# Ledger of designs, part 50: designed miniproteins, single chains, continued (4)

Each design is a single chain, and the fold is of that chain. pLDDT is the mean over its residues in the fold that is shown.

## One batch from the design tools (miniprotein)

Design m13711
Fold by ESMFold2-Fast:
Structure m13711 (fold): chain A 94 residues (1-94)
Amino acid sequence: SAAAIAEGNAYYEKGLEFWRKKDYRKSGEYFKQAAETLKDVDPRRASRLYTESARAYYHAKDYEKAKEMAERALQLRPSNVEGRLLLEETKKKL
């Protein structure tokens, strides 16, 4: 729905705001919320947003959440190369 797209965009903008502030944990939470909001409307974009969430958690050194988000990205899109590479890097930290 248009409402879900608008809500997802708002969460995405918050994710970018906290990324710029280097608050990577909050950035990861907002990218996750954006992905969850958009997963049924735009699964391709949701997969990218789960990858951005995973990257944010990786920078926060929350490797368990980074792994979880990267796995969710690949569940939506198994061909997501960035998600797969980030999952591999995250597993090396666990």
Scores: mean pLDDT 92

Design m13712
Fold by ESMFold2-Fast:
Structure m13712 (fold): chain A 86 residues (1-86)
Amino acid sequence: SLEEELRQKALETAEEDFAVVEAEWAAQGIVLSEEQRRELYEALREAALKLAELHLNKGSKEEYLKVAQEAQEAIDAVRARALAAQ
């Protein structure tokens, strides 16, 4: 179904985004703990799934921006905690 296809694509996007972010942070000398890696993945997964839901339900531009902002804040928080732990 379209819903299942969009969900699967969202999960694939989250996995790809996780790999990119982890590689970029590793290049900067940022080492993530297992818990921080899980938090980063969960933040990306949640954002991807919410964006897929907005697409299915014809969400507003404002709703898309809110999801993007919340995702960025969650990602930034994980990065800040990783840096503080080093």
Scores: mean pLDDT 87

Design m13713
Fold by ESMFold2-Fast:
Structure m13713 (fold): chain A 72 residues (1-72)
Amino acid sequence: KEGEEAIKKARYYLQLARFYLMQGKYDEAIEWARKAIDYAKKAIELGKTDEGNRLLKEAEEVLRQAEYNKSL
């Protein structure tokens, strides 16, 4: 099912974004967080509203943290 696949991809890219954030690789963390956001939004459009919104919020938080740390 397309919505389930979008959720799986959002989770995968979010895990990568967090991994790179922990390593101090902020450019990579930003790139993967943006991909996680894109798939979370796609999951919401495909009816996975609750889980998609949760993943979207988490991915946006990772993006904000990576952008903030890169600005220092």
Scores: mean pLDDT 89

Design m13714
Fold by ESMFold2-Fast:
Structure m13714 (fold): chain A 61 residues (1-61)
Amino acid sequence: MDVENARNLLRDSIEYKDGNGVKDAGLRAASVGDTELAREAAKALEELGDLKGAQEVREAI
C-alpha cells in the first residue's frame, strides 16, 4: 500500500472528523511500516473520542 494514500486519507478524515477514516488510515500506515503516521492517527482517534479505535491502531504497530 502507498504511504502517500494513507497520509492523504488521514488528513481528510481528521478535517471531516471521520473516525472510521482516521482508523483506516492508521491501520494502513502500520501495515506499510509508517509507525509515526499510525501513532498520529491513534492520537487523532483519541481526540475524536474513539479510544478503542486508537488502541487497535497502536496494537497494529
Scores: mean pLDDT 76

Design m13715
Fold by ESMFold2-Fast:
Structure m13715 (fold): chain A 60 residues (1-60)
Amino acid sequence: SMMQQVQQLAQQAKEAVKQGDVDTAAQKLNEMADLAGSDHPLVQEVGKLVQEAIDRKLTS
């Protein structure tokens, strides 16, 4: 189902953030948005995590 795919992409994006791979995290986030829409709560949650990871990397 679409929701299972979105949840799987969310897990992959969060793992990429944990590993410092912001490019992969952003790619997974874009795939989630394409499936569920940018207004979806999971897309917004992961979007905030990816943005925080990018901000942290730029400050380093």
Scores: mean pLDDT 82

Design m13716
Fold by ESMFold2-Fast:
Structure m13716 (fold): chain A 80 residues (1-80)
Amino acid sequence: SMDARLLAEIDRLAAEAKKLLKDYEAGKVTLEEFEARTDEIIDRLRAIEASTDNVEVQMYAGAVITSISTLRVSARKEAA
């Protein structure tokens, strides 16, 4: 179903963000690159929210956006 495809896409975007955090913590990606690439992931998640009337898909995408935003704040504080 379309909803199952959207949920799978959100899962892939969440996994990409998690990999970016690990790469950042390992020194493979700069803070600036981490923030830019996570901005792209957030934009894709917001596009998913806007593309559907399914509240469960919207809530899941929103939860992942909040999680990524929290990780970005933590990374910035650690770099200061």
Scores: mean pLDDT 87

Design m13717
Fold by ESMFold2-Fast:
Structure m13717 (fold): chain A 88 residues (1-88)
Amino acid sequence: LAERAARATERLAELLEADPRVLRVERLSDALLKVLVRASPEEAKRLALELAERALAEAGADDLEPRVSATAVSEEESLVYVGLAPRG
């Protein structure tokens, strides 16, 4: 479980860092990322969900799902928290 979450989080960070809208990625744990995105909260949340689902699929972690919150921190930037958690 922990191994798959860590690999999915690592892959998610790589995918986020490759996107030109992503300004900063901070790893808070093996299952939680803090991300600064140059986008609205809605766009940032959509981006994080799509990349998290891709990272989970590549890691074979079908028992996990992304949990995302996004908040505007300026007119041009949103702060996003992306967690990988067991499916409820």
Scores: mean pLDDT 85

Design m13718
Fold by ESMFold2-Fast:
Structure m13718 (fold): chain A 124 residues (1-124)
Amino acid sequence: MKILLLTYPELEEKAREIARALEEAGYEVIVLVDPSVEEVLELLRENPDIQLIVSLELNPLRPSPLTLELARRTDIPILVVSQDAEVERVVEAVEKILAGEKVESAPLDLPEEILKRPHLYALA
């Protein structure tokens, strides 16, 4: 089972810690640093076994334009994670989402059209 992890250059070290913990939990992780929307969509087309996107961001309650556009263009679950989030909490949230279990999402400050999509979660 594959997980796509999106991050910024300044958060790359934290992204590596999260990727390592997910790999130890038995997942295959693909990490993209500062990708375009089209690069992510191409990767998803080539890797149909990606079941979850994790976006490591500065403010998980106000996701980046990249994450918002991905939420509009794909039905793959997206977990937005703060740089301050505990790695163990991220792994737990990923496992619950993939198992179809209820995950407590922080309240998102998003456009109404995106808030109505059941595929976006925030871990603050």
Scores: mean pLDDT 79

Design m13719
Fold by ESMFold2-Fast:
Order: structure tokens, then C-alpha cells, then sequence
Structure m13719 (fold): chain A 87 residues (1-87)
């Protein structure tokens, strides 16, 4: 579905943002920002896994709902990492 493609696209974008934040955090030696960047990347990856597993298991709706929840977590972790790195 189009909604599934949108979740996968957003997860990919959030993964890229998390990787950039992790690189910056490592360069600055900021362990807390690196932690949140890693959690963001993990949550974005879990969103992709959730929608894929949902499709395979015949529960696309459940996979999408879990995927969206993990995208929200990824966004929160990105914001936390960005806030720390801008302090």
C-alpha cells in the first residue's frame, strides 16, 4: 500500500539523520548524544522490520501501527540528540 511505502521512506530518512547525528556525536566525544542517535537508528530500523513482518504474517495493519510507533520514537530520539549537540 501507499501508506506502507510512506512508512518505509520516512524510516529510511530517519535512519540517515540518525547516522549523521551519530557521526557528529562521536566527533565531539558526546556519549549522551551518541546514545540517543543510536536509539533513533534502532527505532527507525525496527519500524522497517515491523511493516515487513506485518506484511509477511498477513497483519499489515498491525505492522503499520507498530512501524508508526517506532517512527515516533525515532523522531523523539533524534530531537534529543540534536538538542544535546546544539548545547
Amino acid sequence: SKELEEVLEEASELSERAEKLLKEAVKKGNKEAAHYALMAGSSAGLAQISVAVGRIAGDEKGGLELGKKNLEKAKEYIKKAEKILNE
Scores: mean pLDDT 88

Design m13720
Fold by ESMFold2-Fast:
Structure m13720 (fold): chain A 75 residues (1-75)
Amino acid sequence: DAAREAALLARARAAADARLSPRERAIAAAVEEAAAAGGAPPAAVARRVGASVGAVYRALAKYLEVVAAAVAEAA
């Protein structure tokens, strides 16, 4: 059920918000917004948030790690 998966991801995102800095959260939100709009290259996302491509990948990796841990705890 997509709605149940969305609710689980929302819970995981709340946990991520507690562990991420405001800057890392803003980068993750920009990546999600770009994905919802059909996607954007990482360089374009980096430019929008005033970060390097490496900073975008680091923030996304940290976000995904926290989300994966929250999903594993829910299993």
Scores: mean pLDDT 75

Design m13721
Fold by ESMFold2-Fast:
Structure m13721 (fold): chain A 75 residues (1-75)
Amino acid sequence: MEKEKEEALKYLEEKGDELAKRLFEVTARALEKLKEEGKLASEELKKLHAEAIAAYEAGDDEKAEAYIEKIEELL
């Protein structure tokens, strides 16, 4: 997992996509922290993570950024 995370971040850095880099970093850290807190928090985070990725892939940067903020609020 950590190696895959490092490879993904490196790929995003090479692309120069700061939003994608921040999205990946924030969601990875949130997932790691909420794994300790239990199932309900993890389920909500998974939903926000999926929405953030979908918005980013659709090119909706505003929506992706809003979901990133919601993930940080769960931390």
Scores: mean pLDDT 67

Design m13722
Fold by ESMFold2-Fast:
Structure m13722 (fold): chain A 82 residues (1-82)
Amino acid sequence: SAEKTAQTTVLMAQAFTEEASRQAALLTDPEVAEKLLQGAREVQELAQQAADDLSKAEEYGQQLADKIRETGTFLLDALRKE
């Protein structure tokens, strides 16, 4: 259901934001840390949009999953270059 999708999206965003904050605190490059935190902010915004408009919860949920993947790929690439 749309309600379940929105709830899952919110929980996923919360888990990602908590982990992103922990990871950012361990990073030595402040630019990499800021980009990770920016990704977390965008994920939170998408979760809020899913909660605010249940008719688009699935669309925002997909965008949120894509943003988490993109942010994770960025972090891994940044760590490889150190």
Scores: mean pLDDT 83

Design m13723
Fold by ESMFold2-Fast:
Formats: structure tokens, sequence, C-alpha cells
Structure m13723 (fold): chain A 91 residues (1-91)
């Protein structure tokens, strides 16, 4: 519980930094990531955000725990639009 709440705070602080740097597309993606984490705070959810400056592409990977396995949902955003979504089970 506390660990998820700490992660939420870290994401909220990261969003504030991105807003200060005027990276609004990353802010929108990060807010969506934070929403996913908040909705699943009772469950063990890990999430990561990666930005590729060369292609101006944002990747959001969300890890859901289902029993003893993890399901990864990767959403790809470009120009503020969702352009790809992939779901994969981790071995």
Amino acid sequence: MEKVEELIKEYEEAIKVLEKEKRYELVEAAKKLLEIVKENKEEEVLASLWYDEETDTIYIATYYKEGDKYKVVTETYKDGKLIGKEERWLS
C-alpha cells in the first residue's frame, strides 16, 4: 500500500517537472499513467514511461500482476495520439 502511494507521489512530482519544462504531450501521457496506477492501487501494478526524442514517441508500459504472472500492456503515443497497443505475458 505505502509503496504504491509513494509511486503515485513520484509520478505527480514528475508531471510537475514536465509541466515546468513545457513538455505538454509528455504531461498528458504521464497523467494517463498516473490514472492507471491510481485505479489499480489495491493491486501490485508497476508502470514505466519512456520517451524517444529522435522519433518524438512516448511509450507507456503497465505491468499487471495476475496470479504468479505479469501481463504487460504497452501503449505507444505520437503527437498526442495513441498509435499502438500491445499486450504480452512475461514468462
Scores: mean pLDDT 67

Design m13724
Fold by ESMFold2-Fast:
Structure m13724 (fold): chain A 66 residues (1-66)
Amino acid sequence: LLQGAQNLEDGSRNLMSQSTQLANSLTPDQGRLLLDQAQRNVNRNLRLSNLLRRRQDDLDRRRRIQ
């Protein structure tokens, strides 16, 4: 679960970096649409990452309680 969360976080960082580079080669309007779409994808991935981390914490708590 933590590895999945880490992969989503790393993927989101790479997506924003690549989208920013692509936006610089596009028209301002096209760049804005691309960045808006990338930001929505990042927000979605971060929500999933947070859910996976919370699930791992829940599992770890259950293992500690006899």
Scores: mean pLDDT 78

Design m13725
Fold by ESMFold2-Fast:
Structure m13725 (fold): chain A 61 residues (1-61)
Amino acid sequence: SAERARRLREEARRRLEEEPDAPEVQVARDIARSLNAIGDTLDEGLKAGDLSKIKNAKPVF
């Protein structure tokens, strides 16, 4: 059922948060943080019409 599936997803998310030091979780968080930082730099560059700020962002690939 959809309700049971939702509860399982919430429990899985809670368990992943309980092990913040798990390598897979840390890598995923680092990637998300890096992508957000790149997005912020891109937005600032577009607003200023100066893309030089994007060149200083290090992509995580």
Scores: mean pLDDT 62

Design m13726
Fold by ESMFold2-Fast:
Structure m13726 (fold): chain A 70 residues (1-70)
Amino acid sequence: MAFSGAEMAALFRKYDKDGDGTLSYEEFKELAASLGLNPTVEQIKAEVDKDGDGVVTFLEFVQFMLSLSA
């Protein structure tokens, strides 16, 4: 259930076509769906995008993945 840093980086890059280190909420939902998760936009705002900037950074993604193993 815990992902390695390499697995997280590979998964993030698969959905981050621009390589700028951010995902839109839609891209994050697609990534999460590939893991068997179906978060709503409200859940992403509350649990992942704490700054409310409308994007998910790699750091926020890693924190989310680590929270799933806790």
Scores: mean pLDDT 74

Design m13727
Fold by ESMFold2-Fast:
Structure m13727 (fold): chain A 65 residues (1-65)
Amino acid sequence: GKKALLVVVGDEESAKKLGEYIKKTLGYEEVETIAVPNEAEARKEGERARKERPDYEILLARAPP
């Protein structure tokens, strides 16, 4: 099945909620979430994840205000 790693600009609670939404709506078998404080950290974690987790689809998102 499809696996995703979701890097979210926002708090950990918002990241987990968004991850559950993505899993249910887009049919991912597994969604791992990482919460980061800003876009620079999101890009850094996304780049790292693409290199270290080639079996995961790497998604970058911002939590809604």
Scores: mean pLDDT 81

Design m13728
Fold by ESMFold2-Fast:
Structure m13728 (fold): chain A 91 residues (1-91)
Amino acid sequence: MEEVERRMEELWEKLLPAVKAVPREKYAALQARYTPAYRAAIAAEDYVGAVRLLTEFLVELARAAGSEEAVEAARELGRLALELTRRLLAE
């Protein structure tokens, strides 16, 4: 578990500069696109769906920043977050 959390932190550190480089208008447009669906998933207790939406949002942010390395980091972070979420929901 600790190793997964550490890897997620490493991937977030790779992603963060790209997120910071996204123009404000593009960030706002992506938030407007993903936020309603994300809120609906959380309200429905669809945590798997919520993690998938968050992953898509981060991938789109990385693409908007023009960083292929950040796109790969966002996809891997999303895969690990989904795996962790599924494990927490499993009996």
Scores: mean pLDDT 82

Design m13729
Fold by ESMFold2-Fast:
Structure m13729 (fold): chain A 83 residues (1-83)
Amino acid sequence: ADEEKAEQILRDWRLTVKAFPWPYPWQLKVLEQLPAYLKELGLSDELIERVLAEFRKWLEDNHEIITPEEREKRRQEALEKAK
């Protein structure tokens, strides 16, 4: 029954990461701490696992994982657009 809440949390997190991309090491560190945080919010273990799996897949699929290369790529893209 809390599936819609889980989906809303995912959507909110995706928007946050898209607006302010997280460095790759922080993304991994946050993912390790999220299960405890979501449990504190009252989500079931099953929903927590699903939310984390979907969020991780979304980060990988959308390449929101910020490596030094990706950060440089984004800067280069801005320079090319301004040129």
Scores: mean pLDDT 66

Design m13730
Fold by ESMFold2-Fast:
Structure m13730 (fold): chain A 101 residues (1-101)
Amino acid sequence: SYYTDPEFIERLVQAARMAATFLGGDASAEDLADVIRAFVRMSERLALAAAELYKRISLQGLRPDQLDAVVDQLAQKYNLSDDEKEFLRQFGRRLLEEAGL
């Protein structure tokens, strides 16, 4: 799937970090998603899911053992496709790796 492309995932990681830097740590998932979409073309639902996952990992201390359950919850909440869900999981893994987890 295009969404499991490591280059696309890395672009999203960079976009999320830039968005968080511009908006600050108290930014809403909606504001973060809007900034992410300025750098990476994706659906609003996927961007919202990615923004919420970023906040859970980078600001709320989500553990690696919680990732699959949270990705499942976000995929259901935002009605993501199987490809978008796998993309979200790979994005979360990359964020955890950057955190040393």
Scores: mean pLDDT 81

Design m13731
Fold by ESMFold2-Fast:
Structure m13731 (fold): chain A 79 residues (1-79)
Amino acid sequence: MEEILKETKKKLDELIEEARRAAQAGDFDRVREIMEKIDKIFSEALEKGLPEDEVIKLAREAYGRISDLVREALQRRAA
């Protein structure tokens, strides 16, 4: 269980970093592709036996971080 959690967090951090670069470049289509990859990672984590509550917590954290990155990038462009 702890191994699955660590692996999932590592994959999420890598994808969030990719989303940051995509958002900074204004490539919001790529950000959406990354969000789809994140959904697949959560599906895989559930299949491997990570508790649903833990997956939901990780999902809220990851989507929150990406939402903030997109919002910041859009605000910077509007200025």
Scores: mean pLDDT 81

Design m13732
Fold by ESMFold2-Fast:
Structure m13732 (fold): chain A 91 residues (1-91)
Amino acid sequence: SVEEARRRTAEEWLREAIRLIRERPEEIEKLREALENEKLSKEEVEKNLDLIGALSVPEVIEEVRERLARGETVDPATLEALREAERLLRE
């Protein structure tokens, strides 16, 4: 279903976003600063869509937390990514 596809996509995206934050933290920080200062060209946005997506991690973390609070099952890889994301966002 569309809802299942959306949930699956969000979980896969969260895992990929955490991988990028772990492997490329300096590039993510530079993109955050560039976005806040409106300095990214259209071509630069298109080249860095994966890293730009990683900046939305706080929203996806809250979505996964809400699912857990409702008693929904979340796969172990997504739970691990959630814990890692929360650890990275604390400091």
Scores: mean pLDDT 64

Design m13733
Fold by ESMFold2-Fast:
Structure m13733 (fold): chain A 92 residues (1-92)
Amino acid sequence: SEKEKYIQMAQEIQEELKEELESNKIITKHKISLNELFDNTSKSGAVANFLLTQEENGIETIFSKESIEKLKKIAKKYNVTLNDAKRIALVL
């Protein structure tokens, strides 16, 4: 993965979700190392993949609607999937 791109995206996610993170603490329950986050063969990456799949299927609610809309905009800006942006948000 291109580390600089993900660091910049993470900073923008932190800024955009700052108010929601303080009020909802959506990411505080899933602190995962960035190095392992995009490796689905790692334990952390596999867990992130599982949790986001459960959210996509409506089984688990990890992100608020407001956070999802902000993540969609960030994902488009960095030309990544919404799922990639959500994975970054899980570790912030």
Scores: mean pLDDT 68

Design m13734
Fold by ESMFold2-Fast:
Structure m13734 (fold): chain A 100 residues (1-100)
Amino acid sequence: KEEAEKLLKELEEVMEKVKELIKQGKFEEAIEVVKEAKEKIKKEYGDSEIGTLALEFLDQVLDMIETAKKHPEIPVEEIIEEMEELFEKFKKYVEKLVKE
């Protein structure tokens, strides 16, 4: 569905920006990017199933960034790998939903 493809593309752009900010140690800026993305998705997709799933995904990303900020002993590369794995799982789940 066009809506799912558009949403996934928007989330991919958000995730790339967040990863770059985390690599630079800019955790507060990364948190703001995710919060802005949540507001945009809530406005565009509202209470739709795909929108709700995207908001849940972004909440998980926020939790990961906040954990990284509190635990500077965790390598940034490990955080990025976990974020990429989470996003790949989300993409596969959305792709499955739109095929049904």
Scores: mean pLDDT 82

Design m13735
Fold by ESMFold2-Fast:
Structure m13735 (fold): chain A 54 residues (1-54)
Amino acid sequence: TETLVFTADKPLPRRFYPTIDGVYSVQSRGHLTTITAVVEPSKRDLAIEHINSL
């Protein structure tokens, strides 16, 4: 299991459906959105691409 943390300068999406299997947590503070993903190491790159596309 690998934990990934991303921060984006945009509001929380109205709906967030993770395509990559894992546990996702989304937190919004003003214009900042922090996404924490716990995924299998083999899915790390796919999860990074998915999160960056939000």
Scores: mean pLDDT 67

Design m13736
Fold by ESMFold2-Fast:
Structure m13736 (fold): chain A 100 residues (1-100)
Amino acid sequence: WERIVEIVSSLSEEEKKKIVDFIKSLNPNAFDPKSDEELASMLETYVLSKMGDDFIEKAAKNPEETLEEITKILISAGISEEKARELAEALVEEALKVGS
């Protein structure tokens, strides 16, 4: 989780705004994040909504394929390819830590 927040904190203010605007365009009831931790939570919720209930099992079985899918999801949300890949790696790592 800490790594995800660090990467989100490294995003430009323009990228952060694009992400919020994009997610709110899909879900108008989404809250306005007040911190990088809340923005990270918003991104995780969005990714989980796209990946589905078997996300952890997919990550465990095919981590590389899952990483590429999450990277594409994050790019569609307005994140640069490099930052999207870093976030995808951190999200896959965090998913695999659940229950450890």
Scores: mean pLDDT 71

Design m13737
Fold by ESMFold2-Fast:
Formats: C-alpha cells, sequence, structure tokens
Structure m13737 (fold): chain A 68 residues (1-68)
C-alpha cells in the first residue's frame, strides 16, 4: 500500500505538469521499486520540480537514480 501511495503521488505531480505519458511511466517504475527507493524517488520528483525541471527531465533523472 505504501508503494502504491508513493507511486500515485509521483504520478499526480507529473500529470499536473501536463505529461501523462511520463506520469504513467514513473508510476510503473515506483510500483516495481522497493518502498525505500520509491520514497527517495518521490522526494527527488518534488525537489526537481521545485528547481524548474520539466516532467521528462524529472523522469530521466529518476530513472538514473533507481538504476544505481
Amino acid sequence: SLNDELGEKAKEILEKMGDKESADELLEMLRTASPTRASVALSAVVILKSQGYSAKEILERVKELLSR
């Protein structure tokens, strides 16, 4: 349930930025991650958005983070 909640929150952020495709991809990535990794990824999404990154840029950075 925590993983689903974290994934849905991350999806909502990118979806509100007008990029549904990136939002859907981010949700699937967080669903397959551990709860700890999903939590770190959501924090990264919030920070990167606050710094003015686009939804696609946020998605790519999160992909790099989750691949490490």
Scores: mean pLDDT 84

Design m13738
Fold by ESMFold2-Fast:
Structure m13738 (fold): chain A 90 residues (1-90)
Amino acid sequence: GITDLILLLLGTTGDLGTLMDWMLTIHTTMLIGIHLLTDLMMTTTPTGGVFLMGGIDDGLHLHDTFGGLTDDLMDDMMTLTDTGLGLLDG
């Protein structure tokens, strides 16, 4: 999962700053992707009827997929933080 990639990157670089930069890049890229997709759909669909009646299911599927990826990333970050704090506390 993404936690495995984060741990691999941390193990390779040994630097939380590099990990944070990587996380910021991933988060920013996902946010830009979602915004660009939303803007593209709004620009490309000149009639709201098509968007509301035909395109919504596809749009919601894409939004749910990106939302699920964001939630998975947040859960992975929370697990990594809890693990790191546990190691520092012990």
Scores: mean pLDDT 58

Design m13739
Fold by ESMFold2-Fast:
Structure m13739 (fold): chain A 73 residues (1-73)
Amino acid sequence: SMAEIYERAKKKLLEAGLSEKVAETVAEIMAISVSLGQKDVERLAKTIKLAAKSHGEELSDETAKKIAEDVLK
């Protein structure tokens, strides 16, 4: 479900060092993207990076890819 994807994404984003507010926003974007059929790790990773950056926080390519892989399992 979207709620399960959201909670998994939020946990991974917080573990990666994003603030709670940014992690919640990025997790929501990830849950929506996955619910709309996104299965591409590289595209989801780019989406995560751009979403975090648009809210003033940075996420490395390696960390974003790992979170995308973990969420799409």
Scores: mean pLDDT 86

Design m13740
Fold by ESMFold2-Fast:
Structure m13740 (fold): chain A 73 residues (1-73)
Amino acid sequence: EWQELVAKADEARAAGDLETAIAYYEEALLKAPSFAEAARILRKIAEVYREMGREEEAELAEQWAELLAQAAA
């Protein structure tokens, strides 16, 4: 389930395994049941990209999160 993938990603992020965190968040994103949940996952992905120093990917993830959040409203 997508919630288990988010939990695994959160654990990987806490352990400093940022690449694994992204992989689990991306899998959770594909299984997200709504635009609202997809937006939340994308914000987590953006945070991890910033921790990795990948600013361009972080900004793109934030932009997608904002678009999906607006669609969910």
Scores: mean pLDDT 85

Design m13741
Fold by ESMFold2-Fast:
Structure m13741 (fold): chain A 77 residues (1-77)
Amino acid sequence: MEAGVEALRAGDFEAAMAIHRELGLEVERKMRASEEALEEARRRDAELVARGQALAAAGASIEDLGALALRTLAELV
């Protein structure tokens, strides 16, 4: 069975590894894009919280605060 395993490694394994590598690179690329978006979202979240507190102090309704939260969530997807 070693000859079969070596043949798989020499041919099919190389093909399988190429596909696996392509998928891994795509996943890593999407993960990096998601991490950058998350970092930006975290900064915006801090600003949004400060704006929400300012609106609440100015007499804004819970509905107005909820609208800001929904906008942030919509931007994340």
Scores: mean pLDDT 68

Design m13742
Fold by ESMFold2-Fast:
Structure m13742 (fold): chain A 94 residues (1-94)
Amino acid sequence: MSEKEIAEKKIDEVLKISLTIILETFDEKYIEEALKLAEEAIELAKELGIPVNPNMLENLKAVKPESNLLSEAQVKDLLERARKLLKEVKELKK
C-alpha cells in the first residue's frame, strides 16, 4: 500500500469518527472537537492531494445529534484515536 493510500485511509477514519461523535452525543464540546478534527483531516487531505468532497465540512456541520449512545469515556477514546491518526498522517507527509 502506498503512503498516499495509507494517509487516505487514516483521513477517512478520522472523518468517520467525527461523524459518529456528532451523531451519538449531545455534548456540544465534543461535537466542536470532532468538527475541529474533521477540518484538520480535510486540510491534510488537500495538502497531500487526496480527493475529498468539497462540501464535507459543511455536510458535517449540518448533521444533528440523533442519540446519546456514546459514553463520555467512549467519546474521549474516539477523540484520542482521531488525534493519533492525524499525527500519523502528518508524519507520512514528511
Scores: mean pLDDT 83

Design m13743
Fold by ESMFold2-Fast:
Formats: structure tokens, C-alpha cells, sequence
Structure m13743 (fold): chain A 91 residues (1-91)
């Protein structure tokens, strides 16, 4: 069902990915670069799964308004991830 897929999507972003990004940022601030890299690698794998498999399935059943909301939320997480990757590379 579309409601189940939306619930899984929100869980993945809010309960899984965003906490990992926050922890990675904390580790970067502490100079714990290898631990930050491990968390960012995990986020990269999850984002790849989301883009390549989860989103196509969700979008098959999503309204246009839901699709726009989902794309905006994913883009925000991807932007936060990219910013942390850039900081890690500069360290």
C-alpha cells in the first residue's frame, strides 16, 4: 500500500539516515575521521538503495504532490550528506 511505503520512507529518513548524518557531523567535529567515514559509507549505501529501488516503487503509487514532497526531502538529506563528504575530504 502507498501508506505503508510512505511510512517506510519517513522511517528511513527521520529515524535512520538523519541520525547517522548528525552522528557523522559530531565525529567530524571531534576529529574522529575514520568513524565519520564509516557512518557516511553506510548513509551512501542507504541513499543508493533509496534512489535505485525504494523511490521507483513508492513513485509508482504516489500522487504528484507526494512525489514532490518526497523528492524535496531526499534532496535535503543528499545535500547534507554531500556537505559532510566535502568536509571529510578537506580534513
Amino acid sequence: SSDELLAQFRRLLEEELLPLLERAEELLKEGRLEEAQRLLDLVAQALAYLRERALPAIFAHASEAQRREIEAAVAEVEARFAALEARLRAA
Scores: mean pLDDT 84

Design m13744
Fold by ESMFold2-Fast:
Structure m13744 (fold): chain A 115 residues (1-115)
Amino acid sequence: MPVKEKELSEEAKKAIKKLEEIKKKADEIAKKAQKIADELSKYKDKEAQELAKEAKKLAIEAEQVASFASMLINLIKLTGKADDSDKKLIEKLEKKLDELEKKLEEIEKKVKELK
């Protein structure tokens, strides 16, 4: 049987929009961090290798945030509702995203110092 999609509450629509913004930013951070990791991994010096490792960890963490946001979007679409637990998870993702943005800026600054 074709499963009819559930109608979204206004709270669910707001939650999905916020999660889509989180996913977009997380995907961007992951892409930038992975590019830095790939570029630095070609160098044999210890500082470049340590930065490559940090950038790779950042890319993985950002990909995890994007994946979790995508999963939560799908769950909200299936239920048609966003409760207080979902709102708390969104707040945690936003805080994590802010931390990842700051880490990316720090890594980019250190990369410039290597040149």
Scores: mean pLDDT 84

